# Ledger of designs, part 44: designed miniproteins, single chains, continued (3)

Each design is a single chain, and the fold is of that chain. pLDDT is the mean over its residues in the fold that is shown.

## One batch from the design tools (miniprotein)

Design m9612
Fold by ESMFold2-Fast:
Structure m9612 (fold): chain A 75 residues (1-75)
Amino acid sequence: DPARRAEELRRRAEELAEKAREAIEKGDLETAQKYIKELEEIALELGRLGALEEAREVYLRVQELDLELKKAEAA
């Protein structure tokens, strides 16, 4: 069921986004980069499933976290 798969992926994305943010705040930039990469894969899979709103939400979160990561790396 693609709808159930999309729901599972969206929930996983929420957990990964929180972990990425915490990793950035702790200065664990390598771990943050790993979680952001996993979020990118989830966004791609959501897009393939036709869950376009969910895919867009995850992509926006990836962009926000990537910007935060780059700012932390530059500090």
Scores: mean pLDDT 85

Design m9613
Fold by ESMFold2-Fast:
Structure m9613 (fold): chain A 55 residues (1-55)
Amino acid sequence: SKLTEEIRELNDKGVALSKQNVEADRAGDEQKAEEYNKKLRDISKEIKRLMEERR
C-alpha cells in the first residue's frame, strides 16, 4: 500500500539524518546537530501518525 511505502521512505530518511546528526555532533556543530534532532523528532511523529492511521 502507499501508506507502507511512505512509512518505509520516512524510516530511510530517519536513518540518513541520524548519521548526519552523529557527524555534526562529532564536528562540534551544535546548531546543525539540533536541526537534525528536530527533523528526526518530526519524522518520528509522522511515522507514528501514519501507523495509527493504518490501524
Scores: mean pLDDT 82

Design m9614
Fold by ESMFold2-Fast:
Structure m9614 (fold): chain A 80 residues (1-80)
Amino acid sequence: MLLTKEEVEEITKDPNVDPASKAAAVVLYRLLNNEPIEVEKLVEESGASKEDVQRAIEIAKKLSDEEIKAGLENLKEKYL
């Protein structure tokens, strides 16, 4: 089961979630929904550092759609 937009927002606003996981949630959600991937916007939406966001983008570009879905499911199970 994939993250909703509201669930992604819950992860990014939770102070107990690490910045890398916040960056991953926003990047993977946008890629799966064919939304633009822009570092500055992802930093603002995730609250993570530019370095965390850039790392998440580089990793996500190497993933298949199936791996992106699995990543989102893992984030949902761990944080929600």
Scores: mean pLDDT 80

Design m9615
Fold by ESMFold2-Fast:
Structure m9615 (fold): chain A 84 residues (1-84)
Amino acid sequence: AALAAFEEARRAVAGLSEEQRAALAEEVTALARETDPEHKDVKVSEAAAAGAVAAAAGLLAAGATGEEAEIARRILAAFERVRA
């Protein structure tokens, strides 16, 4: 279920080190600035980045398509890069 994917991702993000959480926030901030060129000064907090990863996993598991699914996949890719 989508909720199971959300909860699993939330637990995985909670297991990140402080350095990895900071790196994830930077990666998600870069993606947010690329996705919304009008708000290039946006800064995503560590908590917001963690929430975005969990939400992305849930959205994809729920069968999201189009732009929302593309953004969700990019958020999950950022998470995989920082946890590697």
Scores: mean pLDDT 82

Design m9616
Fold by ESMFold2-Fast:
Structure m9616 (fold): chain A 66 residues (1-66)
Amino acid sequence: MVDALVRLMELSGATEGAREIAEKVVKGELPASVIVAFMILAVGKLVENPDDEELRKALEEVRKLL
């Protein structure tokens, strides 16, 4: 769970602090809306670069957690 969210955040441009944010979401310290926000950013990047397989895989992994 944490690793999939970290990967989605990193591929969406949020490299610094991604691990800490992901761990806080999994522990319930941050709202699940944080996941939705990064999914929206990832979809935006995927529209610009539809051949990004890593981003598509990370998005699918996070989607399965919802």
Scores: mean pLDDT 75

Design m9617
Fold by ESMFold2-Fast:
Structure m9617 (fold): chain A 55 residues (1-55)
Amino acid sequence: SPRELAVKLATLAILEGAADFLRSLYEKTGNPQYKAEADRLEAEAARLRAEIERM
């Protein structure tokens, strides 16, 4: 549905933005927790992107 697609696209944008922000924090601080969370969000974004491509 158009609503479902819009929600998924918005969620994808949020996940990608959050991952980029945390990756930047990892680059500045070296804190492995930021890397772990960025990796997790990138994986979630990749799965959601694949799901959108199958719609």
Scores: mean pLDDT 90

Design m9618
Fold by ESMFold2-Fast:
Structure m9618 (fold): chain A 85 residues (1-85)
Amino acid sequence: MKEKFEIEVDVGIAEILIGTAIAAKNPSKRFARYEDLPEELKKLVEEAIKKSQEAIDYVNKGDFEKARKYAEEALKLAKEAMDKI
């Protein structure tokens, strides 16, 4: 089913972006550890992870409309977090 595949790809991209944002604790980045991130940035990363998990849950429930919405929200939040690192 094309719709399921598209949502799974979007979720995968969101997970990669979230992982990159969390990797801000790399010594080459502004912040050495995740715990050292400003609370606003930390909240963006946490919300992106939450939305990504919700998207996967909705895929498993067969609710592809909600899954797509949450996957898009996760991508947006992950990109915002990356831009602020």
Scores: mean pLDDT 64

Design m9619
Fold by ESMFold2-Fast:
Structure m9619 (fold): chain A 75 residues (1-75)
Amino acid sequence: HMVVHEGLLESFKQALKDWEEAEKNREELTEKVRKLILEQNPDVTEKDFELAREIAERLHEALKKTYEDLVKQLE
């Protein structure tokens, strides 16, 4: 069985908070990147970008949930 030091658990919780802050910044950056891609790449449609964004968001949410579940299991 894995035993986690209390300080290490706090580090994991801080990393999760840092992830949530980065997630807020990601939304703004994603919108800026979307506009640039659509402006400079005429073969890419809004629908293509939205599909790629949905895939990326699903993968990100799955990873974040896994990390959250791991932190909870260590408590």
Scores: mean pLDDT 69

Design m9620
Fold by ESMFold2-Fast:
Structure m9620 (fold): chain A 85 residues (1-85)
Amino acid sequence: SLLEQDKERIKKEAEEFVKWAREKESLTPSEIVALGLVAAEAIWAGDYKTAAEILRVMAEHARRLGDNETAERFEKLAEEYEKKA
């Protein structure tokens, strides 16, 4: 179905995007927003593993900025999706 084709495309795009993000030394605010949107799409597509990986990248970025509270929230959310994967 068209829906299943969209889910497969989203999963592949999310996997590529998280690999790209992991290799970056710093992320811009717009890149963080893009990561959040891609994580949401990955969750919708059922790719909980990739969603969790994106959330961990976002958590690492927050910790580098000294925002430990935001980092802990993303880490907790990542752990929940890892359990579902």
Scores: mean pLDDT 85

Design m9621
Fold by ESMFold2-Fast:
Structure m9621 (fold): chain A 102 residues (1-102)
Amino acid sequence: AEMAAEAAEEAARAGAKAAAASKTAAGAAAGTAAAIAGAGGAAGARYGPTDEEGARQAAEDARAAAEAARAAGAAGGEEARAGGEEAARAAEEAARAAEEAA
């Protein structure tokens, strides 16, 4: 249970990082990142009431954030793409750890 909670928290952090990278990439491309910033943090906040369920939900959110980070990076140009790819890999790794702990 404790390991599942730690994995869920790490996945949530990775998801938040991927979401932040996604916002940064969108901002680099559009120059309006601040207006959209509030929406990008949602993935890191979705923690379930049970440790095992919370870990699975965090893993799913982290994978969604990874996909979003890659998409935003691809739209934002080469520097944004590199940042989005790095954040996506971290989020996917955290998602796998959370699923294994659940």
Scores: mean pLDDT 57

Design m9622
Fold by ESMFold2-Fast:
Structure m9622 (fold): chain A 64 residues (1-64)
Amino acid sequence: SMEELRERAERLLREAEELLRKGEYQKALDMATEAGYLAIQAEDEELLRRAGEIARKAKELLKK
């Protein structure tokens, strides 16, 4: 269901934030990217925006 997709995306974003705090930038990027795909499937623009913001931060910290 779309609700299950949103809940899964929310959990991935919380884990991505924790990984950013721990300096695990590649893992944070991977989780934020997965959350973004789930947000697209759930048609949730706010979740997609939040996933993009976390992914952008992770990329900046990776200095790609």
Scores: mean pLDDT 87

Design m9623
Fold by ESMFold2-Fast:
Structure m9623 (fold): chain A 88 residues (1-88)
Amino acid sequence: NEIRALYYEGLGQYYAKQGELEKAIQYYETAIKLDPDFARAYYNLGEVYARQGELEKAREMYLEAERIYLENKRFDAAAEVREKIRFL
């Protein structure tokens, strides 16, 4: 369900903004489970892992986001993700 994935991604963003990183991770993981092609959820999960210092997990999430963006010809979004990977 695309709408459910969007809802949980939104909850992940909310909790990440509040600094509740563990809750943000759980909601982003739920969004990804509901929609495995949800590039933004992978990207945002990578951001949360980077904030925690989990750099290898962040890289893995960014690489998945980049792959999905490239498959969907979202070259601008893919370039933004590549820049994040460069500075990990």
Scores: mean pLDDT 90

Design m9624
Fold by ESMFold2-Fast:
Structure m9624 (fold): chain A 65 residues (1-65)
Amino acid sequence: GMIERAKKLLEKGADPILVGTFVAVEMLKKGYSEQEVFDVLVNELGLSEETAQKAVEMAKLMLKL
C-alpha cells in the first residue's frame, strides 16, 4: 500500500519531507485529520516530529487548506 511504498522510498534515501508531504496530501484528500496524518508520519514512517510537522504544512499549502 501507500505506507509500504513510502517506507521503501525512505530506505532508498528519498527526502523525508517530500515523502511525508506525498503521504500527507493523499491522506488529507481521503478525509483524515491533520493529527491522524501526523501520527502516521511519526509512528508508521519513523519521521521526526519536526519533519512530520513540515510535511503536513506543505501538504496543506498544496491543497490550499
Scores: mean pLDDT 88

Design m9625
Fold by ESMFold2-Fast:
Structure m9625 (fold): chain A 60 residues (1-60)
Amino acid sequence: SLAEAAQRLLSVPGVTPELAQALVDYFGSLEDIIKATVEELAKVPGVSKELAERIHEALT
């Protein structure tokens, strides 16, 4: 499940393997990442507001 969540996040331009892992570690699941706002995503270390916007758009 962790590897599948990371692979889906890695499909987003600008998401590195390190950031995908940080996102899963921070939120606990892909479902929680999908539910997160741009502001919440940007709180993850290494995630800029611009990248948070791309992740949010790609998952919703």
Scores: mean pLDDT 80

Design m9626
Fold by ESMFold2-Fast:
Structure m9626 (fold): chain A 90 residues (1-90)
Amino acid sequence: MIKLSKTEAKVLYALYNAGKDVKLSAGELAESLELSKSAVSRALNRLERLGLVEKEIKEVNGKKVTVYKITEKGEKFAEEHRDELEKIIS
């Protein structure tokens, strides 16, 4: 069974609640969740290895930024483990 840390659960649920087409940077997630960028980046790296989020490089105002979105696997995981994840993030 995949077990998520509290930070990983918070990051996954933030992306899930934002919606399947929403792409967020580690900095945007850190600000919204009131977490350090380092903690969020570590969580995103693990979630990507688990296939629950995917990363994309986009260009904004001539600068390359890395953004993350939830995968179909990530959405299904969040839905199937809602009760467990709500207990972790509460």
Scores: mean pLDDT 79

Design m9627
Fold by ESMFold2-Fast:
Structure m9627 (fold): chain A 82 residues (1-82)
Amino acid sequence: MKRIVVRLDDGTEVEFEGETPEELAEKVADYIAEYRKKKFGLSDEEIERIRERTLPYLRKGVERVEDGAVLTPAQLGALGAL
């Protein structure tokens, strides 16, 4: 299993845990999608498009970071998640 912390632009930190990189990436993608919907007023269609596009990059990013790693907005952008 692997654990990561996602830090958002407002300083909010959320911890995610998953048995696989796939599970962990899915949890992170869902949270980021909901955060963006609230912050930017995006439509459900726009959010789903972003989610589909970011999932492959988040999977690769989650595979490469250490257990307990903190992902900042800049790191999420570098992974193609933003």
Scores: mean pLDDT 72

Design m9628
Fold by ESMFold2-Fast:
Structure m9628 (fold): chain A 88 residues (1-88)
Amino acid sequence: KKDLEEKIKILEEAIKTSEGEDLARDYTSLGEAYLKLGDYEKAAKAYEKALSLNPENKKALEGLAEAYKKLGDYEKAKEYEEKLKEIE
């Protein structure tokens, strides 16, 4: 828990100065950290930002599908699972 909260803080600071591929990577990592912490809505938002920068980001698509499943939004989860299959 403490390690995840510290990682989130570091990633939020990095995002303020990151651009392009670095920004997409940082949002993906932020989504992963929130997913592990159980903050599924914040995880989904972070992954959505990563996908807005790179629509074919497999890790962000996987994470977003998982976050929406945890939120009970199975329709959105399925949409991202189908997108992931199209790029595999």
Scores: mean pLDDT 82

Design m9629
Fold by ESMFold2-Fast:
Structure m9629 (fold): chain A 70 residues (1-70)
Amino acid sequence: SSKVAASVGLTLLGQVLYEEGRYEEAAKAYEEAIKLYPSALAYRNLGKAYEKLGELEKAKEYYEKAKALE
């Protein structure tokens, strides 16, 4: 589960970046987490990051991907 562990680490990094208002960097961290191991949490957090960036259509797409994994 090295990919799962790395994905969790990147998701936590993304959350820290998001709390700091670094939304573009948070989105990148979540995208890398998803590449290693897709999760509903990572997709939802990516959607939130894109909402903050004003990318509403991308946010909607990632929220739908999160729902599909629940």
Scores: mean pLDDT 89

Design m9630
Fold by ESMFold2-Fast:
Structure m9630 (fold): chain A 108 residues (1-108)
Amino acid sequence: SLSEQEKAQLLKSGRDQLSAYLKSKNKVSTDVANELEGIAKDYKLDSYPAIVFVTALAVYLGAKAMGKSVDEAKTLAVEYLKLEFKLPEENAQKIVAVVEEYAKLHNL
């Protein structure tokens, strides 16, 4: 299980990566949230608030920035969502699939 310190480090690393991406694309956080929600509709996950997807993306990007593989980053994002948002594993996995698709589309 992820410690509080590990969760904080993943989020910090991920927020730094998102900040760099936003600057490179002249985007704001709301743009990313709207784009993630667009993909989420294809997965029938549009009932989840944007913060869940943005947080999952940050954890995923943070893990990759810390040298984790894509599969490890996905596993860490699933565990983070289960711990922080109390999501069932199946739902956390589907949210992370949206995040992976977004990251692939935007070369993150």
Scores: mean pLDDT 88

Design m9631
Fold by ESMFold2-Fast:
Structure m9631 (fold): chain A 65 residues (1-65)
Amino acid sequence: SLKDDVIENLIRTLRSYAEEKGIPKEEMDKLIEEAREKLKQATSTEDVIKIYREFLEKIDELAKK
Protein backbone atom coordinates (compact mmCIF):
# COMPACT_ATOMS: atom_id res chain seq x y z
CA SER A 1 0.00 0.00 0.00
CA LEU A 2 1.03 3.67 -0.28
CA LYS A 3 1.31 3.89 3.50
CA ASP A 4 3.60 0.83 3.63
CA ASP A 5 5.77 2.27 0.82
CA VAL A 6 6.07 5.61 2.66
CA ILE A 7 6.96 3.83 5.92
CA GLU A 8 9.66 1.70 4.25
CA ASN A 9 11.15 4.81 2.59
CA LEU A 10 11.24 6.61 5.97
CA ILE A 11 12.79 3.52 7.60
CA ARG A 12 15.45 3.37 4.87
CA THR A 13 16.26 7.05 5.50
CA LEU A 14 16.47 6.53 9.29
CA ARG A 15 18.75 3.49 8.80
CA SER A 16 21.06 5.48 6.50
CA TYR A 17 21.17 8.37 8.97
CA ALA A 18 21.97 6.03 11.89
CA GLU A 19 24.72 4.37 9.81
CA GLU A 20 26.25 7.79 8.97
CA LYS A 21 26.19 8.64 12.71
CA GLY A 22 28.07 5.41 13.53
CA ILE A 23 25.28 3.73 15.51
CA PRO A 24 26.12 0.01 16.09
CA LYS A 25 24.04 -2.43 13.98
CA GLU A 26 22.37 -4.08 17.00
CA GLU A 27 21.16 -0.73 18.40
CA MET A 28 20.17 0.47 14.91
CA ASP A 29 18.08 -2.67 14.24
CA LYS A 30 16.21 -2.27 17.55
CA LEU A 31 15.58 1.45 16.91
CA ILE A 32 14.40 0.75 13.34
CA GLU A 33 11.92 -1.93 14.46
CA GLU A 34 10.54 0.46 17.11
CA ALA A 35 10.22 3.20 14.46
CA ARG A 36 8.46 0.85 12.02
CA GLU A 37 5.94 -0.19 14.70
CA LYS A 38 5.16 3.44 15.64
CA LEU A 39 4.90 4.57 12.00
CA LYS A 40 2.43 1.75 11.24
CA GLN A 41 0.24 3.01 14.12
CA ALA A 42 0.25 6.64 12.82
CA THR A 43 -3.17 7.90 11.73
CA SER A 44 -2.20 11.27 10.20
CA THR A 45 0.59 12.98 8.26
CA GLU A 46 1.31 15.08 11.37
CA ASP A 47 1.80 11.90 13.43
CA VAL A 48 4.18 10.49 10.78
CA ILE A 49 6.28 13.69 10.81
CA LYS A 50 6.33 13.75 14.64
CA ILE A 51 7.44 10.09 14.88
CA TYR A 52 10.08 10.55 12.16
CA ARG A 53 11.49 13.61 13.98
CA GLU A 54 11.45 11.72 17.31
CA PHE A 55 13.61 8.93 15.86
CA LEU A 56 16.04 11.38 14.21
CA GLU A 57 16.50 12.91 17.69
CA LYS A 58 17.01 9.45 19.26
CA ILE A 59 19.75 8.71 16.70
CA ASP A 60 21.41 12.08 17.46
CA GLU A 61 21.34 11.34 21.22
CA LEU A 62 22.83 7.86 20.73
CA ALA A 63 25.56 9.35 18.48
CA LYS A 64 26.62 11.76 21.29
CA LYS A 65 27.54 8.81 23.54
Scores: mean pLDDT 83

Design m9632
Fold by ESMFold2-Fast:
Structure m9632 (fold): chain A 88 residues (1-88)
Amino acid sequence: SAKKPKVRVTVEEKDGKAHIRIEAENASVAGLTAREVAKELEKQGIKVLDLRIGATSAELVVEGDPQEVARIVERTLKKLGIEFEVEV
C-alpha cells in the first residue's frame, strides 16, 4: 500500500490568537493540509488572519480559542486520511 501522509501540528495561544504550525515531509503535503485546515476553520466561523507555506511546514494565525481550533484541525486531518500528531 502507498505511504500515508503524516503531519505534526502545534497549536499555541499568542497575543489572543491561535498560531497553528503544520510540519510535513514536503511543501505539497504542508500546503494541501494548511489550505484544507484554513477552509474548515472558516466554515466554522473562525477567521484566518495569515497563511504561510514553506518547504516542509505551514503556519496559520487565526482568531479563535486554541482548544477549539485543535479540535477542528484533528477532525479535518481525520477526514483527509492524514496521519497526525496534534499538540496544544
Scores: mean pLDDT 84

Design m9633
Fold by ESMFold2-Fast:
Structure m9633 (fold): chain A 114 residues (1-114)
Amino acid sequence: MLELTESGGGTVKEGGSVTLSSKYSGGEPSLLGWWREKPGEPLEFVASISSDGKKKRYDERFKGRATISLDKEKKTLYLTLTDLKVEDTATYYTVAVQGTRLVFGEGVQLTVVA
């Protein structure tokens, strides 16, 4: 069964940057991405990458300040966010596609302070 282990959250100062990581195991996903959840708001798409690393997609709000990358040798997905804003405070989830299934990680909390 595909499993996702996330890390790299915590408390970061506004204007800073952070790299979130997610290690996958137990299977090979066809697509990997990052979504985020703010309290009382719907789940928001951030970025995705195909399993070969060739196709990347970003939500328009994150273009120019988010970078998604995949290290296939280490089976690790990365999301780097720059120019952090207090509004980026959220739980960030890895989502992977395996066949017809969506697999979610447990989420990593990012808190951005002024």
Scores: mean pLDDT 86

Design m9634
Fold by ESMFold2-Fast:
Structure m9634 (fold): chain A 64 residues (1-64)
Amino acid sequence: LTKEQKEKILEYTKKMLQLMGDTEDRILEAGKESNFNKEEIEKKKEEETEKFKKKVEELKKEME
């Protein structure tokens, strides 16, 4: 890998980790509000997973 490719991968990884962290935080907040009700947490995970996938696709296009 070239230095430029390595830097691009690192930048992508950093943005991806931030996106994951934000998604997990929102799921955790919903969990706390529902007193960790499994059904509500699973529903929120599904919604946030769909949002995460869309954001990942957008991020991938930006890095191309």
Scores: mean pLDDT 78

Design m9635
Fold by ESMFold2-Fast:
Structure m9635 (fold): chain A 73 residues (1-73)
Amino acid sequence: SRAERLERQRRRLLEEVRRRLETELGLKVPEELSEEEARELLRLYVEHLLRREGFSAAEQEEAFAALEEMLAK
């Protein structure tokens, strides 16, 4: 089903984000995450990527507003 495919993709994305946060930012990320903790880690990773590309704080906020809208659907 669509829900099962989305859940598998979500788990894969969270695992990759955890790995990258640990290797690139030196953060110690728990193996088990709540939905809120997972969203916060994704936000931190996206902020890190946008900062590396030279996006301003205002541009980062616009990107996160779009991401939250996508995740709410």
Scores: mean pLDDT 68

Design m9636
Fold by ESMFold2-Fast:
Structure m9636 (fold): chain A 60 residues (1-60)
Amino acid sequence: AEELEKKLLELKKKIDELIEKYDEAVLNNAPQEEIDKIKEEIEKLQKEGEKIQEEIEKLL
């Protein structure tokens, strides 16, 4: 549980950092492919975080 909670916190931190990068890329009119790549990475990490949350709940 403790190890999974730490991993979840690390993922949330990475997601927050990617959201900031996404906002910055949009503001700087970055290429659409770069914006899409950041969005895909955010979605991937969100799914991974959801999976970890389910594992934590299963251990209760």
Scores: mean pLDDT 81

Design m9637
Fold by ESMFold2-Fast:
Structure m9637 (fold): chain A 55 residues (1-55)
Amino acid sequence: SEETSKKIAEVVLKNGDELVERINKAKEEGASSEELQKIIDESYEKTAEEIAKIE
């Protein structure tokens, strides 16, 4: 449905913005490349799971 598509877009945009902020903060705190990649992977997995729950 159109409402479902909007909810998916909202999840993607919100989680994307949060990921950018989280990465920038982690970089300022001296996170390693491996730690940054883990943050990215966890964010993408969370987003995929949230989208899968939208009907």
Scores: mean pLDDT 85

Design m9638
Fold by ESMFold2-Fast:
Structure m9638 (fold): chain A 65 residues (1-65)
Amino acid sequence: SLEAETLLGMARITAAVYGVDAEFEFEGDTLHVRLKEETEASREAKRLIEKLAEEAGYKVEFELE
């Protein structure tokens, strides 16, 4: 859907702005975010992505590789 595609785009932009390496994938109504490492920058990106997903009505799950 356009809403899911928009959320994915915004999440990718957020990670890029913070210089964070992450993979993104949708499963149903959940956005899965895989982080390569946990840094201060990745924690800030995580907070923003979580807010974006919440506002869009999607669930979000974060995983560390």
Scores: mean pLDDT 82

Design m9639
Fold by ESMFold2-Fast:
Structure m9639 (fold): chain A 73 residues (1-73)
Amino acid sequence: SAADAAAQARADALHTPEVQKAIKIANELMELDDKDREKASEELKKYGVPAIKDDDTPAERNAKISLAAKKKV
């Protein structure tokens, strides 16, 4: 097998419909921020999340994206 059974079981847990939806939304917001920060910031503001700033740490950026994804789900 390409993956260990334990690793596959862990991966399957991450593939619940709720988690999949949240991950998909977060990934879409990350891609949007990578392409157009201004547009990503407007999308975050639509869900009441502060705009991503150039001086934000990766953790702060990820927290803002995760919060917006949770509000969009």
Scores: mean pLDDT 75

Design m9640
Fold by ESMFold2-Fast:
Structure m9640 (fold): chain A 99 residues (1-99)
Amino acid sequence: MDLSVLLGPEEINAWAAEAAARGLPTVSVTDAEGRELTLLEPADAASRARLDAVVERTRREKARLLVRFGEGRGLHAVLLAEVDGRLLEGETVRFSGPL
């Protein structure tokens, strides 16, 4: 899916809810605003560590968590943090699932 658009917390939760309805595993994380975000479960330990690092960064910087999907096959997403309209360096996370 070529998404040139960044997904904010509401769109991320909607995406994860759709995936959960299809039987895909999900995890919950808390953003800097105290809002619980539901994401797909990371496919491997390295992707889990990258997810945890981005979530920690969003809390420290009081940033919003954003997701940009990569093109095509498989669940690859770039997790980004935004502070005052500025995007911080992103982490590529691979998710479990057949998408």
Scores: mean pLDDT 64

Design m9641
Fold by ESMFold2-Fast:
Structure m9641 (fold): chain A 68 residues (1-68)
Amino acid sequence: SKKEKLEKLAEELNSIPGVKATIVGDDKIVAETTLSVEEQIGLALRIIGDYPDFSVKIKGNTITISAR
């Protein structure tokens, strides 16, 4: 289900050093990072590839992932 995919992705993100991911509501993950801009872009591209039904937005040091 959508929720199970979000929970799995949040666990994957929290396993990455410098990433703290929190599920917000039933459809969103907010990940605060200490990663560089290039590392954040690389991570966002990987997420889009693995979860094509999700949208990803980078703002400053925060990556927001929304289920469509």
Scores: mean pLDDT 84

Design m9643
Fold by ESMFold2-Fast:
Structure m9643 (fold): chain A 98 residues (1-98)
Amino acid sequence: SSADAARFTAAAVILVGLELEPTDPAEKARAYTDLGKAYLSMGRYEKAVELFEKAAELAKDVDPQVLADAYRVMSEAYEKLGDTEKAQEYRKKAEEAA
């Protein structure tokens, strides 16, 4: 949809900006989570997982709430992929990180 395209463009622009300047890891993690959510809404579940994994790595030991958010949407992406075991694993990780 046009809304999904706009969301993707906004997240991509932010992410490129964060790569060019010294940046708060939590803000960069939020940008990866937003980009992943755009891919999730487009049905690109494997790509969404890759972006959520990058978000989780950046948020780890930096921002528990951003980490929990990344794990929560990763669980949703794994549900869409039919990987029930990984979906449950990441749901638990989200609860533990919050």
Scores: mean pLDDT 80

Design m9644
Fold by ESMFold2-Fast:
Structure m9644 (fold): chain A 68 residues (1-68)
Amino acid sequence: DYYEKGLELAGEGRYREAAEYFEKAIEENPDYYKAWYYLGLVYHVMGKTEEAEKYFKKAKELNPNFKE
């Protein structure tokens, strides 16, 4: 599962690689709000705040009931 691999890589501090796997998860299922959320979180950790906000907004649009 690309999403699970992304989480594993992010846990190891491998944020760029984690982002690639979250992007692959989104390619397979664009409605996967968790993949959008964690992609945003990874970008936020890397200091890419504008990109992070875009991804968080997308996750919220896909699941308005999602809580942090």
Scores: mean pLDDT 82

Design m9645
Fold by ESMFold2-Fast:
Structure m9645 (fold): chain A 59 residues (1-59)
Amino acid sequence: SEEEIKKIEELAKKLLEENPEADEKEIRRLTEDAINAVRAGAYELAKHYVEKMKELAEK
């Protein structure tokens, strides 16, 4: 849904703002993968990518 995609985009922005040393390229890739998974209805896969984004950003 559009709301879920917006939440993922907002999360990515927040993670990059709060973690300036994070791998921005990799986080952006995972963000795109998560959004694509939501669009495909693969919500468990989207959740997995979101968890990876958080883990990667926080190190």
Scores: mean pLDDT 83

Design m9646
Fold by ESMFold2-Fast:
Structure m9646 (fold): chain A 97 residues (1-97)
Amino acid sequence: AMSLEEYANFRIERIKALADEYVATRDPAAGERLLAELDSLIEEFKRHGVPDEKIEKLRALREKVREALANGDYPAVRELVDEIIKLIKEAVEELKK
């Protein structure tokens, strides 16, 4: 399996690509793929021992992404994805040791 850092970097690039696709196309399918990617990442981070406080923050941001997608609020989706990416990087650095 990939290292957590390699896995996180791979997922960050996929999250960016899906968010950019959604903002460019406004395709609901790209939004659903973005949510699925976030859900997969959060579960993997939980398995790797990311603290519950950070998992809760990621889940809260994921829920805000879902709401923004439902409302077609593409600027909010972009901003929330940037916040998620920042938290992912912080979580990886704390676990990297």
Scores: mean pLDDT 83

Design m9647
Fold by ESMFold2-Fast:
Structure m9647 (fold): chain A 59 residues (1-59)
Amino acid sequence: AADHLLAGMEAYDQGRYEEAVEHFRAALKADPSLDLAKQMLAEVLRRLGRTEEAERVAA
């Protein structure tokens, strides 16, 4: 969970948004209570233009 959250943030910082999505989804699968991972996943999805998926994650 924590390792995926950190890897996702690193990928996001480097502009690797699709990798960031995979890492944040993995973090949430391991620990659904990680609100930060949920928020970061929604933000990355918005940057990719996948706004409908971002809204579903943020809900």
Scores: mean pLDDT 79

